# Designed miniproteins, single chains, continued (4), part 59

Each design is a single chain, and the fold is of that chain. pLDDT is the mean over its residues in the fold that is shown.

## One batch from the design tools (miniprotein)

Design m14157
Fold by ESMFold2-Fast:
Structure m14157 (fold): chain A 76 residues (1-76)
Amino acid sequence: MKPSKEELEEAAEAAVELVRDPNISVEQLVAAKLLAALASEDEEVKRRLLEELRRLSESEDPRVAEAAREVAKLLE
Protein backbone atom coordinates (compact mmCIF):
# COMPACT_ATOMS: atom_id res chain seq x y z
CA MET A 1 0.00 0.00 0.00
CA LYS A 2 2.68 2.48 -1.03
CA PRO A 3 1.39 5.58 -2.88
CA SER A 4 1.97 5.59 -6.65
CA LYS A 5 4.34 8.13 -8.25
CA GLU A 6 1.24 9.76 -9.79
CA GLU A 7 -0.30 10.18 -6.30
CA LEU A 8 3.00 11.67 -5.03
CA GLU A 9 3.09 14.12 -7.97
CA GLU A 10 -0.52 15.14 -7.18
CA ALA A 11 0.46 15.66 -3.51
CA ALA A 12 3.36 17.90 -4.58
CA GLU A 13 1.06 19.96 -6.84
CA ALA A 14 -1.50 20.33 -4.02
CA ALA A 15 1.21 21.47 -1.57
CA VAL A 16 2.42 24.13 -4.06
CA GLU A 17 -1.14 25.39 -4.67
CA LEU A 18 -1.71 25.79 -0.91
CA VAL A 19 1.60 27.65 -0.47
CA ARG A 20 0.80 29.99 -3.42
CA ASP A 21 -2.31 31.28 -1.59
CA PRO A 22 -1.32 34.46 0.34
CA ASN A 23 -4.35 33.88 2.62
CA ILE A 24 -3.15 30.43 3.69
CA SER A 25 -4.46 29.45 7.15
CA VAL A 26 -2.44 27.61 9.81
CA GLU A 27 -4.51 24.47 9.07
CA GLN A 28 -3.80 24.79 5.32
CA LEU A 29 -0.07 25.27 6.05
CA VAL A 30 -0.12 22.03 8.10
CA ALA A 31 -1.89 20.31 5.17
CA ALA A 32 0.78 21.65 2.76
CA LYS A 33 3.54 20.27 5.03
CA LEU A 34 1.87 16.83 5.19
CA LEU A 35 1.39 16.76 1.40
CA ALA A 36 5.03 17.82 0.88
CA ALA A 37 6.22 15.06 3.27
CA LEU A 38 4.15 12.49 1.33
CA ALA A 39 5.50 13.75 -2.04
CA SER A 40 9.06 13.46 -0.67
CA GLU A 41 8.83 9.64 -0.61
CA ASP A 42 9.92 9.81 -4.30
CA GLU A 43 13.33 11.48 -4.73
CA GLU A 44 12.55 12.94 -8.21
CA VAL A 45 9.21 14.38 -7.02
CA LYS A 46 10.95 15.76 -3.89
CA ARG A 47 13.63 17.47 -6.02
CA ARG A 48 11.05 19.15 -8.29
CA LEU A 49 8.94 20.19 -5.27
CA LEU A 50 11.99 21.74 -3.54
CA GLU A 51 12.86 23.67 -6.73
CA GLU A 52 9.31 25.10 -6.87
CA LEU A 53 9.28 25.92 -3.12
CA ARG A 54 12.65 27.71 -3.44
CA ARG A 55 11.15 29.77 -6.29
CA LEU A 56 8.11 30.62 -4.14
CA SER A 57 10.40 31.58 -1.19
CA GLU A 58 11.48 34.55 -3.39
CA SER A 59 7.85 35.66 -3.84
CA GLU A 60 7.01 39.36 -3.55
CA ASP A 61 4.24 38.39 -1.11
CA PRO A 62 5.95 37.81 2.27
CA ARG A 63 3.20 35.36 3.37
CA VAL A 64 3.78 33.12 0.32
CA ALA A 65 7.57 33.38 0.79
CA GLU A 66 7.31 32.45 4.50
CA ALA A 67 4.98 29.47 3.84
CA ALA A 68 7.32 28.21 1.10
CA ARG A 69 10.36 28.45 3.45
CA GLU A 70 8.55 26.55 6.25
CA VAL A 71 7.51 23.71 3.92
CA ALA A 72 11.00 23.55 2.32
CA LYS A 73 12.65 23.29 5.80
CA LEU A 74 10.53 20.19 6.53
CA LEU A 75 12.07 18.38 3.51
CA GLU A 76 15.43 16.92 4.61
Scores: mean pLDDT 82

Design m14158
Fold by ESMFold2-Fast:
Structure m14158 (fold): chain A 70 residues (1-70)
Amino acid sequence: VEEAEKLAKQGEKALKQGDNKKAADLYKQASKELKKSGHDQAALMAEAKAYDLLGDKKKAQELLQKALEL
């Protein structure tokens, strides 16, 4: 949980600096840590954020819908 929060904060900082690739990588790592901790909905939301930042809006929407169905 703490590791996922740290990664998400680093991702937010990368976003403020305009580094969408770095931010996406950090949100993907946060998603993986959240999934390991059983926080499946939060993990899907973090993964959706990463795909949205990379321009894959369709994948991001699919992940968000899956999170809502949990």
Scores: mean pLDDT 82

Design m14159
Fold by ESMFold2-Fast:
Structure m14159 (fold): chain A 73 residues (1-73)
Amino acid sequence: MSEKELEVEVLVSLARMYISLGEKLYSQGDIEGAIESYRKAIELAEKALALDPENEEAKEILEEAKKKIEELE
C-alpha cells in the first residue's frame, strides 16, 4: 500500500467514525452536535476524494453526510 492509499484509508475511516458519532448524538437529541459531526465527515470525505476521485466509499460517505445535514437543517 502506498502512502497515498494509506492516507485515503485513514481519511475514509475517520469520516465513517464521524458519521457514527453524528448518528449517536442525533439519537440523544443533540441535533447541533450531530450536524457538526456530519460536517466533519464531509470535510474528511472531500479530502479523500481529492487524493482518490474514484473512491466509492468516500463518495458514499459524502452523499450520506450531506443528506443527513439537509434533513436536520
Scores: mean pLDDT 85

Design m14160
Fold by ESMFold2-Fast:
Structure m14160 (fold): chain A 81 residues (1-81)
Amino acid sequence: SEGKEILEEAHKIAAEVQELLKENLDLLDEEILELVKEMSELVEKIREAVEKGDYETAKKYLEELKKKAEELKKLIEEKKA
């Protein structure tokens, strides 16, 4: 249950990011693409940690993923202005 909740939250964040990028295709540059790559790597790290039953590590990576998603949102809003 705990592992499923962590993975569901990570996938929800990934889906929100994908939708945000789709809505802002004209703003895609190296900075945004690099941040997206880092977030994709964090999603894989979360999955690996959950598979190992290491929910403390999975939660730590989930927190980093949330932080990067907020950074991406801020960056896109700046580029819109």
Scores: mean pLDDT 86

Design m14161
Fold by ESMFold2-Fast:
Formats: C-alpha cells, sequence, structure tokens
Structure m14161 (fold): chain A 74 residues (1-74)
C-alpha cells in the first residue's frame, strides 16, 4: 500500500513535468502492486487523455468508476 502510494506520487510529479510516458509507467507499477488503487486509475486515465489515447482513457476510467460504485455499495 505504501509503495503503491509512493509510485502514484512519483507519477503525479512526472505528469506535472509533462513526462506522460514516464508517469504512465509509474501508475502501472502502482496498479501492479494495488490493482484497486482508484487514485492511480484516475491519474492514468487523465494522462491517457492528455496524450490523445481516448480508448485507453475510457477503459481505465470505467475501472475506477466500478471500484467507486463497489465501495459506495459496501
Amino acid sequence: AEEAARLVEEGNRLAKEGKYDEAISKYRQALALDPENAEALRALADVYEKQGKTNEAILVRRVADELEARRAAA
């Protein structure tokens, strides 16, 4: 959990610098450790949109939405 959070923070820093490919790599590493990390999924979707990868952004956003719906129902 702590390692995944650290990777999300690194990805957020890289995204602020416009290093989108590097940010995506960090978010994917975070999701490999914590597949239900909604923050990483949201951030990944946002970066995909900035790169024009609309299909990837839609798919990742859907996963994040389903996780949020599951938490709200539980």
Scores: mean pLDDT 82

Design m14162
Fold by ESMFold2-Fast:
Structure m14162 (fold): chain A 57 residues (1-57)
Amino acid sequence: MLYRATEDYVAKSFTELTFKKGDILEVQFDYDAEHVVARNLKTGNIGLVPKSYVEEI
């Protein structure tokens, strides 16, 4: 499953993913009701992504 970032996000902890608006994020797994674990296809980094900052493609 692919998500697109709708806004810029700066990681608030080492477990979170930093991304820019328009970045494509490949979902690794659903973590909880508010977060997924995803890979940023631009940077290759993996981390927690708040679902409110992304949209499904």
Scores: mean pLDDT 86

Design m14163
Fold by ESMFold2-Fast:
Structure m14163 (fold): chain A 64 residues (1-64)
Amino acid sequence: GAMREEILRLIGEILRLIGEIEDLRRQLEKETDPEEKERLEREIEELERRIRELLEELRKLEEE
């Protein structure tokens, strides 16, 4: 049904964002510039916040 399609879409987006965070964490491990490290850490935090928002949406759909 439509709800299952929405759940699968949200899961797909969460998995994509996790992949982006993993790529950024790999970049962070190789980075030596403190200012660039702070930029990468902020970007990771923003993506983690987006994942939390998507997980909350997913939780609400499970309650329907």
Scores: mean pLDDT 84

Design m14165
Fold by ESMFold2-Fast:
Structure m14165 (fold): chain A 76 residues (1-76)
Amino acid sequence: SMEEEFNEFVEALVEKIKEYIEKYGKKEELLEEIAKGLPEFIEIRKLSKEQQKKLIRAIAEALGISVKELQERIKK
């Protein structure tokens, strides 16, 4: 289902974020790229409000930051 595919995508993204930080230690650069790309991804994929909240929460947790901090970086 679309919901299952979305959850699988979120889990894979979390793993990729953690792997990238572990390998390169470039957390701030990765955060900037994610914050820049995330609004476009949400629009293109037509994510629901609930899916957006799940995605943002999962990304923030993977980056080791608060949801509020990630939201501020996205808001710009």
Scores: mean pLDDT 83

Design m14166
Fold by ESMFold2-Fast:
Structure m14166 (fold): chain A 58 residues (1-58)
Amino acid sequence: SSELRKLILRLIALKLRLIGLEFDLERTTDPAERARLRAEIARVRAEIAALEQQIAAL
């Protein structure tokens, strides 16, 4: 269905974003920026988990 396709594409986009954020965190030495990146990583991981549950329930 178009809904399942949209969820899968969103999941792929979130996983790519997570990889980019983790890459940035490994290269960042500024404490304030590291804290910001960690907060974003936590939010993206939560979104991925919620989206994977939605897909599994279909």
Scores: mean pLDDT 90

Design m14167
Fold by ESMFold2-Fast:
Structure m14167 (fold): chain A 70 residues (1-70)
Amino acid sequence: MIEELEKEIEEARKKVLNGENIDESFRKALKAYWELALQHSKAGDQKKADEIIKEMTELYALYAAEVAKK
């Protein structure tokens, strides 16, 4: 369900920001974002799906910044 995906994204995002298992947490967040976007797209809400893809891109930028600190 959508609520489960949103919670999964929030938990994975917090782990990435805290430096906990960054690669695995980032992959889990990307998968959940993709599934959430697909659910909204199937429901006919393309605008919401596009917003979710934008948030996914922002998470990618955060991940790249964390990796660059190494």
Scores: mean pLDDT 78

Design m14168
Fold by ESMFold2-Fast:
Structure m14168 (fold): chain A 66 residues (1-66)
Amino acid sequence: MKIDEREVKRALADIYDYLAKLAEKQGDFKTAAELYRKSIELYREAGDVDRAEEMEKKAEQLEKKA
């Protein structure tokens, strides 16, 4: 059986979201925004559009501070 690529992308998106939160806590808003953007892309590819849209607003806010 092929592994579900959509499920793998969701798991990777969760990892990037976690790393983005760590970067934000360290005050590295540029790295945090980049990691959130990676997570957003993966959530969209996995079909989790609502989560991706919420995170997009956060990434845009952080990009203004970077």
Scores: mean pLDDT 81

Design m14169
Fold by ESMFold2-Fast:
Order: C-alpha cells, then sequence, then structure tokens
Structure m14169 (fold): chain A 100 residues (1-100)
C-alpha cells in the first residue's frame, strides 16, 4: 500500500486503469499490473464527478456508479509526476508517481 504523499512506482510507460473507490479508510493506493486501485477517504454519493489530475492537468473524468466507484484511464509516459483527484470540485491529497 502507498499512502498520500508517498511515491507510487510503475515499471513501464503505458495505459493504466485507475479504479477509484470511497471508504472510511485513509487515502491510499495499490498497484496491480496495469491497474492502480485508489481508495479515497470519506463517502461520496453515486453520480459524483471525479477528475484525475496529473501535474495540474485533467487527464481523465468520470462519475461514481451506484457502488460509489469510478474507473478512469490514463496513458502515462516515462517520468516523475504528481497526481490527485478532484471530487465534485474538492481536491484530495496528492501522490507522487514514478513511471520507469
Amino acid sequence: KVNAGETITIPSAGTYTFNVSFSTEPLHAEVSGKTINVTLGGLAPPNTKVDLIVDGKVVATGTTDENRKVTLTATLASGDYTFYFEVNGGKTSTFKLKVN
């Protein structure tokens, strides 16, 4: 598990799927192949807008389903990034991201 402010390292450039869910747990992420599973702290209602922001740019947008989950897809080149989510305009804590 990777906590807010820590670095997520992924082995290669490519298209990654961000599976975003909400719970009472603190903000954290886990990498599984080409999937990054992100838990955002708190509870969002269904049909809530979620944006994935990488280095200050919106790279993907979606809305939560009936289970308060959203899937976002981003193509990432090799490099060092910072990412966070905006949930109905509210900003989350950030993660650092290293793409090898």
Scores: mean pLDDT 82

Design m14170
Fold by ESMFold2-Fast:
Structure m14170 (fold): chain A 68 residues (1-68)
Amino acid sequence: MHVEEAQRHLALAEQALAQGDTDTALRHARLASEHAHDAYLEGKKKEAAELQRRAADLYRQALEQQKK
């Protein structure tokens, strides 16, 4: 379930970022990262690495948009 939860939060972060809701995007990117870490601990290392990369990218984009 951690992979699915991470994917769900990534989708919500992407949607929030597209709408300019940076606070919601940051929250969901963080939750995606937390679930990706749990997936890594459960042995889903390759999937977790990709999810973590996507979460980090969305978090960075939200911070840059919020800064402006």
Scores: mean pLDDT 83

Design m14171
Fold by ESMFold2-Fast:
Structure m14171 (fold): chain A 62 residues (1-62)
Amino acid sequence: MMAARIAAHALRGIGYELDGDLEGAAKSYEEALELATEHDGEDSPLALRLKKKLEEIKKKLA
């Protein structure tokens, strides 16, 4: 089930954020976003949420 894999990557991203590992968070969210985009479409609610989250993490890394 694709949703389970997407959720696993997103949860890892949250875990990395709580630990302050923004690089790990960004990679986990990117993996979740790629899967969500391929299987649910680029404009799916989940893909849009993951894209916004990734942009926020990228901003914190700058």
Scores: mean pLDDT 78

Design m14172
Fold by ESMFold2-Fast:
Order: C-alpha cells, then structure tokens, then sequence
Structure m14172 (fold): chain A 83 residues (1-83)
C-alpha cells in the first residue's frame, strides 16, 4: 500500500508540473523536461515525450485541451490517493 501511495504521489507531482508548463505557455523544451520527469515517475520510457512535443509544436491551440486532460488525470489520482 505504501508503494502504491508513493507512486500515485509522484505521478500527481509530475502531472501537476506538466499541466502548469503546458497551460502557462512555457517553451517546448520545458514541456519536454516535464514529460521526462513524468516518464521517470511512471518508470517508463520517455519516447512519448517527443510525440507530444511535436504535436504541440504543430498545433499550439492544443495546449488548453492537453492541460484540461492533465488536470482531469490529476483529479482522478488525488481521489484515489485520498481513498
């Protein structure tokens, strides 16, 4: 149970940082760094980071939608952590 809570907390922290940099209009290199931190928190490859950065570069209008999706994920993880 401790491992699960620690994993959820790390994911929440990484997702929160990613949502902040996406929503704030931060440079793509800051978004890429936040995605790498998320990948580490998930124990996964950061290969998806390049794909998301490329998508945001092609269509910056996606930033609000991506930030909203990240916030929804954060809210779900916080609910599970609180349970």
Amino acid sequence: MEEEKERLQRRIEALTRLAEVVASGAPLDEIKQALRELARAMGQSDAFADELVAALKEDPSMRPAVAKGLQAAIDRLRERLAA
Scores: mean pLDDT 77

Design m14173
Fold by ESMFold2-Fast:
Parts: C-alpha cells; sequence; structure tokens
Structure m14173 (fold): chain A 77 residues (1-77)
C-alpha cells in the first residue's frame, strides 16, 4: 500500500509534467485513497489537493470540487 501510494504520486507527477492533467488527477486520486487506507490523513489530503488541481487544469471542475472537499474533510480530523 505505501509503495503503491508513492508510485501513484510519481506517476501523477510524470503525467502532469507531460501536460496530461486528466491522467495526473487519476493517479493523485488513487494515491489519496491509498494513503487514507494507510491512515496517513495528512498525505491523503495532500494527494487529494494535487488531484483537485490536476482535474481543474483538465477542466473537470466537478471532480476537482469533489477532490478539494475530501482534502478539507481530512484536514478537520
Amino acid sequence: LKKEAEEAIAKGEEAEAKGDYLTAGKHYELAGILYERLGDLEKAAEAYEKAGKAYEKAKDYVHAKYMYERAEELKKK
């Protein structure tokens, strides 16, 4: 799980560097889910924020909003 979460962040960063923001968002979202399962709520929130920014750049505003809301919920805990 931890290795898979780290790999998902790396793949998101690679996709973002290539301008593939939709793919970047999907990888960051997966990382958020995996960190949440690990109980690392701080890293999960960070990953969801990165996913939100990536989806926003991809013009997927509905998914961006959902990602930002999940990140804020985790920060309150």
Scores: mean pLDDT 83

Design m14174
Fold by ESMFold2-Fast:
Structure m14174 (fold): chain A 55 residues (1-55)
Amino acid sequence: SHMDEELARLEGEIGRLSAELRRLLADPTTSPEEIARVEAELRALAERYQALLDS
């Protein structure tokens, strides 16, 4: 279903960005602004995922 496809897509995106955030955090030359942007994107995806589960 469309909902199942959207959930799977969001899970994949969250997984990829979580891995990216871990890589950025492991690099001491990464800017705090770049980390904050990835964290904000993850938060938005998590909120969307939660909203779909509450539907």
Scores: mean pLDDT 86

Design m14176
Fold by ESMFold2-Fast:
Structure m14176 (fold): chain A 60 residues (1-60)
Amino acid sequence: RRLSEETLEAVRRAIELAKLLGPQSARDLARLTGLSVGTVRAAARELVRRGELPAEDAIL
C-alpha cells in the first residue's frame, strides 16, 4: 500500500501493454516492470482503489 507514483505508473503501463499481447499473469507483469509479483499485485489493487483501473484488469 505504500507504493510510489512511479511504481503505480510502471504497473499501469505494463497492464496496458499486456492487453496488446493477450492474457498475462502477475509473473509476466513482474518481468516487464522489474518488480516483484507481490508489488505488481499491490500496485494493481491500488490502481483499482483509485478508480484508475477496472477490477477485471487487475487479474492478469
Scores: mean pLDDT 73

Design m14177
Fold by ESMFold2-Fast:
Structure m14177 (fold): chain A 64 residues (1-64)
Amino acid sequence: GLPTDEEIREALLLIAIGIYISENKDKLTPEQLEEIRKLAEELFKKDPSRNPIEIVDEALKKVL
């Protein structure tokens, strides 16, 4: 079947995280990257209607 709006938003979140990792791979530890990913997923589950970029930015501000 076609992906749901929620599945599309989750995919966009994962893409945003991947872009951030690619841009910052030499500046962050693997542990920091995993913490950002976990927090971003928790924020997404709490409110899936949020912009994925805003979720990633919030996760970054909390971890860093």
Scores: mean pLDDT 78

Design m14178
Fold by ESMFold2-Fast:
Structure m14178 (fold): chain A 63 residues (1-63)
Amino acid sequence: SLREKLEEALASIGVTLTDEGLDALVEVSSKSDNPEKTAVGLLSGMSSVDDEKLKKIKELLGV
């Protein structure tokens, strides 16, 4: 599922979200025609996700 992919990808880069934060990310992303790309876009706005971490997430999500 998208939730499992996002949870695994975030854990691999050392980013932790609350359960509510992860649920919100999944809900917003799953409503788009490209959930993985939308999730990457949302994560790029987070202060805890730098360019190196964003590149790793893109690779893990196949974006």
Scores: mean pLDDT 79

Design m14179
Fold by ESMFold2-Fast:
Structure m14179 (fold): chain A 74 residues (1-74)
Amino acid sequence: MKEAILLEASGSVYEIAGIVYEKLGDYEKAIEYYEKALEYYKKALEKATEEMKPLLEEGIKAVEENIKKAKEKL
């Protein structure tokens, strides 16, 4: 679980960066950071316990939706 926690934390940091750039109107950078968040959340999901999986899956869906919305702004 140590590895999954670290990967989830990294994903959260990148997701926050994506949100910040989206608020600034920098949709290209927002997408870049959201894609990084998605990468780390997916890696965390592979290492996660069954109890953690639904939460990570919801996080992944949220980031994917943010990427889709940001791409529509380009």
Scores: mean pLDDT 82

Design m14180
Fold by ESMFold2-Fast:
Structure m14180 (fold): chain A 78 residues (1-78)
Amino acid sequence: MEEELKKRAEELEKRYAENPEEVRKEALELQIEYYEATYGKEAAEKLRKAIEALEAGKLEEARKILEEYKKKKEELQK
């Protein structure tokens, strides 16, 4: 799974030069899928909320959501 997601990310990067706006949306969906595959649906839901907050201009709220999850991830990794 991780290798497949990595290959899709590389393909999106190549297409970015041609259609940056379309690739941006696909990259966000790929990130959500990566979080779901790696950390479960709860983590994917938090990432989705962070993206929605960013699009609404609520950068501080988006950062808090991501930082909270990063801290939890680090605790699990030791």
Scores: mean pLDDT 68

Design m14181
Fold by ESMFold2-Fast:
Structure m14181 (fold): chain A 86 residues (1-86)
Amino acid sequence: SMRKEAAERLKQDAEELAKLLIALNPELAALVQELRDLIIAGIEHLETGTEEDIEKGFEKFLEAAKMLGLVEEAEKANEVLRKLLA
């Protein structure tokens, strides 16, 4: 389905961006890998589309945002996504 194809592409884009960021700043590899893993886990949860998995997906995105100090932005994004999914 187009939804599965879009999710797969987003996961591939996240992997490629992580590789580029690690190549540019090897000292941040652990941070970049953790952010990548959280983002991919979030995408995988949203891909299933169940209410429980959607909540888990949002939780993973908030964990990633917390590592970057972007909690306010992530909370606003989650509000928009909840409105679109309602």
Scores: mean pLDDT 78

Design m14182
Fold by ESMFold2-Fast:
Structure m14182 (fold): chain A 71 residues (1-71)
Amino acid sequence: STEEQIKKLKEEIKELFERFQKALGEGDRETARELLERIVELLKELMKLGSSVTEEDIEALTRFYEEVIEL
């Protein structure tokens, strides 16, 4: 069902975000950028499935974390 797909995508995003935070902590900017790109792709899939995630949310989060990677 759509609800089960949304739940699965949210769990996958959470796992990728943990890996993203670890990469940032280790100074691995290349891995952090790759993980952010994967997270953004899954967030776009959540939006297509009618989740509460908006295009504005994705844009805001992407800009913020791209700046964090560059620090």
Scores: mean pLDDT 82

Design m14183
Fold by ESMFold2-Fast:
Structure m14183 (fold): chain A 72 residues (1-72)
Amino acid sequence: SEPFLDPDELLARLAPLGVTAEQLSAALAYVGERQARGEPVTAAGLARALGISRPQASAILRALQEAGLLPP
């Protein structure tokens, strides 16, 4: 089975950095769409797509990499 990450656990890690549940959901959709197209996922691209800061985008991508949802 595909590894299911608990969204509440991801949110708990990212909330101290100002990431909301809605932003996390949008980030997961963005990452999934880019991966389905074989397109690169970057912090700059994610930040622009969601209207969040680059540090917030980088933190989201790092959390997803640590969760095994993105390659390092």
Scores: mean pLDDT 78

Design m14185
Fold by ESMFold2-Fast:
Parts: structure tokens; C-alpha cells; sequence
Structure m14185 (fold): chain A 59 residues (1-59)
């Protein structure tokens, strides 16, 4: 899938959300809505929902 980098930290606030640190690399699995994606962290191997606003697309 497409690769993204986390540009902001995301604390784990719900069971469906993915905890992120700045610089974590994620693989896009599915778009959930206009503001959120389902992604897999390549850093931790976990999957969860991530706001698009904290992601930067990698080439």
C-alpha cells in the first residue's frame, strides 16, 4: 500500500486508534472517511485508525 510518515504524536486514546510518534512509518490499508484512514505501523506492526492531518505521504 501507500506509505506515510507521522508528522505529529498521537496518544492512544481509544482501542481503535493507533499510537504514533513523530517519524513513524505507516502503510495505508483503507480510507475510513474524509479525515481518517486505517493504517498499519511499520514501526510497531499494529493497525488502527489515524487522522489524515498527522500523516505525510512518502514517495
Amino acid sequence: GELYRATAPLPKTSEDELELRVGDVLELLEEVDDDHVLARSLTTGRTGIVPKSVLERLP
Scores: mean pLDDT 78

Design m14186
Fold by ESMFold2-Fast:
Structure m14186 (fold): chain A 61 residues (1-61)
Amino acid sequence: SPTQELLDRIVELYRQALALAAAGDYDGASALLEEVVRLYETLPPEARAELGRRVDELNAA
Protein backbone atom coordinates (compact mmCIF):
# COMPACT_ATOMS: atom_id res chain seq x y z
CA SER A 1 0.00 0.00 0.00
CA PRO A 2 1.13 3.63 -0.38
CA THR A 3 1.05 3.97 3.43
CA GLN A 4 3.31 0.91 3.89
CA GLU A 5 5.76 2.27 1.27
CA LEU A 6 5.80 5.63 3.11
CA LEU A 7 6.41 3.88 6.47
CA ASP A 8 9.28 1.85 4.99
CA ARG A 9 10.84 5.02 3.53
CA ILE A 10 10.56 6.96 6.82
CA VAL A 11 12.15 4.08 8.79
CA GLU A 12 14.99 3.75 6.23
CA LEU A 13 15.71 7.51 6.30
CA TYR A 14 15.66 7.49 10.12
CA ARG A 15 18.07 4.51 10.16
CA GLN A 16 20.40 6.37 7.74
CA ALA A 17 20.22 9.52 9.91
CA LEU A 18 21.24 7.49 13.00
CA ALA A 19 24.18 5.99 11.06
CA LEU A 20 25.36 9.44 9.89
CA ALA A 21 25.11 10.84 13.44
CA ALA A 22 27.14 7.87 14.76
CA ALA A 23 29.79 8.66 12.10
CA GLY A 24 29.90 12.34 13.19
CA ASP A 25 28.06 13.69 10.11
CA TYR A 26 25.57 15.82 12.02
CA ASP A 27 24.77 18.04 9.00
CA GLY A 28 23.82 14.99 6.92
CA ALA A 29 21.86 13.47 9.82
CA SER A 30 19.97 16.76 10.33
CA ALA A 31 19.00 16.94 6.62
CA LEU A 32 17.61 13.37 6.72
CA LEU A 33 15.72 14.07 9.97
CA GLU A 34 14.08 17.11 8.32
CA GLU A 35 12.89 14.81 5.49
CA VAL A 36 11.63 12.27 8.10
CA VAL A 37 9.57 15.00 9.83
CA ARG A 38 8.17 16.21 6.47
CA LEU A 39 7.09 12.66 5.51
CA TYR A 40 5.71 11.98 9.02
CA GLU A 41 3.29 14.92 8.61
CA THR A 42 1.78 13.13 5.55
CA LEU A 43 1.04 9.89 7.50
CA PRO A 44 -2.57 9.04 8.41
CA PRO A 45 -3.10 8.85 12.23
CA GLU A 46 -3.48 5.03 12.21
CA ALA A 47 -0.01 4.67 10.61
CA ARG A 48 1.70 6.86 13.25
CA ALA A 49 1.32 4.14 15.93
CA GLU A 50 3.04 1.61 13.63
CA LEU A 51 5.86 4.10 12.92
CA GLY A 52 6.32 4.63 16.68
CA ARG A 53 6.63 0.87 17.21
CA ARG A 54 9.26 0.51 14.43
CA VAL A 55 11.26 3.53 15.69
CA ASP A 56 11.21 2.08 19.25
CA GLU A 57 12.69 -1.17 17.83
CA LEU A 58 15.55 0.80 16.21
CA ASN A 59 16.23 2.80 19.41
CA ALA A 60 16.27 -0.41 21.51
CA ALA A 61 19.04 -1.90 19.34
Scores: mean pLDDT 83

Design m14187
Fold by ESMFold2-Fast:
Structure m14187 (fold): chain A 81 residues (1-81)
Amino acid sequence: AEAEARVAADPNDAEAWTELALAYYEQGDYEKAIEWAQKAIELDPNNYRAWLVLAAAYYKLGDLKKAEEYAKKAAEARRKL
């Protein structure tokens, strides 16, 4: 996929990791979505889209406490932009 090609070309592109995480989330692979979203936030902690993917994926897995925590982090990251 395009996001996978972008990550392969530049592994430090936080946006590419976020797109990859979102693609896995849309396919229902919430564990992979979490893995790649965590990579995106490690590279750019202000990437609010990556925090939203984490929140949504944990919500789908039934971890409501982590979902709420990461949703708050997404709001904080968005305010810094």
Scores: mean pLDDT 83

Design m14188
Fold by ESMFold2-Fast:
Structure m14188 (fold): chain A 77 residues (1-77)
Amino acid sequence: DDAMRLTDREVDRIRRMASQSSPQDQRAVDRTVRGMRSMVRTMQQKGYSQNFITRIVQRRFDSMTDWVQSRINRDNG
């Protein structure tokens, strides 16, 4: 499924970014990305369109990326 493949790719990407942050921030990322996979499965089971799911997933990962980047920049800048 395109939405789940996108989710898995973005999870791997965000976890790699988070490896540069604190252990507390890494745990926050792990909790959030676990919820993302569960959300995608639930939306697919409820019959939401792949286009809608992909848009929601991308928006949430964009926000997560901004958050992780701000944490890394604050700790290293």
Scores: mean pLDDT 81

Design m14189
Fold by ESMFold2-Fast:
Structure m14189 (fold): chain A 61 residues (1-61)
Amino acid sequence: MLEEVKERVLKAAKTLYEIDGWDAEEVYRAALTALVSHGFDRETAEKLAEEILKELGLEVP
């Protein structure tokens, strides 16, 4: 389901930011790539990646 994919990508993005020290732009690109890989179209993936960054308290690039 959409929510399950978003939650998995959010968890991975949080790890990249908090544990691995990635910046907001790098986290955004990683989330976007993961969402596209799960079959989302570019526009939907971009919107979901922005929502993920906002949930982490990061600035959307």
Scores: mean pLDDT 79

Design m14190
Fold by ESMFold2-Fast:
Structure m14190 (fold): chain A 84 residues (1-84)
Amino acid sequence: STLLKIIVTAQTKTTVGELASTLGLPSSLIKEVLVNGKKVSLDTQLEPGDKVVFVVDLEKALEYLPESERAKITKNNELDLDSL
């Protein structure tokens, strides 16, 4: 299956799971999460400025992403939510 990497910087103290919820990503779509390059669980506490990468199934994720965000997906299957 094709994977999509969704990249976002944490703005507040929250958990990985809470951040995914604010982005509209169901936990069932999330195959893997990296925080500052390290694999973590959804229960991991984030600090402001932490770089979070959600690894999801591309085709399933497209059902949950607005058209404006889908248009920003790169050739390497990355979506950087920090770019604008």
Scores: mean pLDDT 81

Design m14191
Fold by ESMFold2-Fast:
Structure m14191 (fold): chain A 81 residues (1-81)
Amino acid sequence: DESEVAPLIEKLKDKDPTVRMNAAAKLGEIGHPEAVEPLIQALKDDYQIVRDTARYSLTSDTSGMSPDDRQYARRRISRIF
């Protein structure tokens, strides 16, 4: 549900790195396509734990994201980083 994803995407920009980390983890669990680009941007976060969580959410087989979305994310990551 897109209504669940939008508040979590906003939390990726929160001042608190713990809030950003938790938002990245939840977005990965939900696996909605709209979260892919925001999670890719979270890979640039100032805190390593937020970056690691976003990477896990985008690439892990235990993520809610489809295999196609994970492949897309891997291609986008390789072009940005």
Scores: mean pLDDT 78

Design m14192
Fold by ESMFold2-Fast:
Structure m14192 (fold): chain A 66 residues (1-66)
Amino acid sequence: MDEEKVEEYEKELRELAEQYRENRTPELEEKIEELQRIIAETARAAEARGMSEEEAKRLLVERLER
């Protein structure tokens, strides 16, 4: 379940990047940057806490669903 959600967010990020390529708006740029930041911060936190891959994916989903 969490793996499917992570794949969905990765797909959303790619779609946003494609939209930004066609229509370069500050709003799309901000949304892409926000998603990339959440992903990077979650990966860093998971690594620092010695979390498993499953736990890291769950944390990412929790943060993205806020």
Scores: mean pLDDT 72

Design m14193
Fold by ESMFold2-Fast:
Structure m14193 (fold): chain A 80 residues (1-80)
Amino acid sequence: SPLDEAIEALKKALEEGASVEEMIRILTDYARKLEAEGKKREALFVESIIGLIEIGHYYGVDPKKLIESAIKALEELKKE
């Protein structure tokens, strides 16, 4: 699923020390895939995660912690 792909991509990016911008791009690309599949609720949820990452980054929150939180949120979306 696009969410499973996003989770895997984020975990790999986190392990490789990717930038916040690259991690936001991964999430943005997968939100667009969700929109293309008609999964508007899931797409909006991913977009909300992107917004929280951007705000947290602006206020100096550790990028790794932001991405760890995003991964957890996406894993919970898979259950609900």
Scores: mean pLDDT 80

Design m14194
Fold by ESMFold2-Fast:
Structure m14194 (fold): chain A 68 residues (1-68)
Amino acid sequence: MDELRKKAHEQISRLVRQGIKAYGENRAEARKIADQIRELGAQLSELDKNAGDVAFAAANSLEAMIDA
């Protein structure tokens, strides 16, 4: 469980950084990245609820930045 959560956190962090970079140049790409994080969260939540919650929180934060 901890290993899965750690790997998920690293992947989510990487996608968030990509989304933030894209946000300044192309908001559509940033939205696609947020969707990818959310989809990953749905898959992870079946194995580990905490990993899924982290992914959903990251996707929501990125979308909030795009919509602000």
Scores: mean pLDDT 74

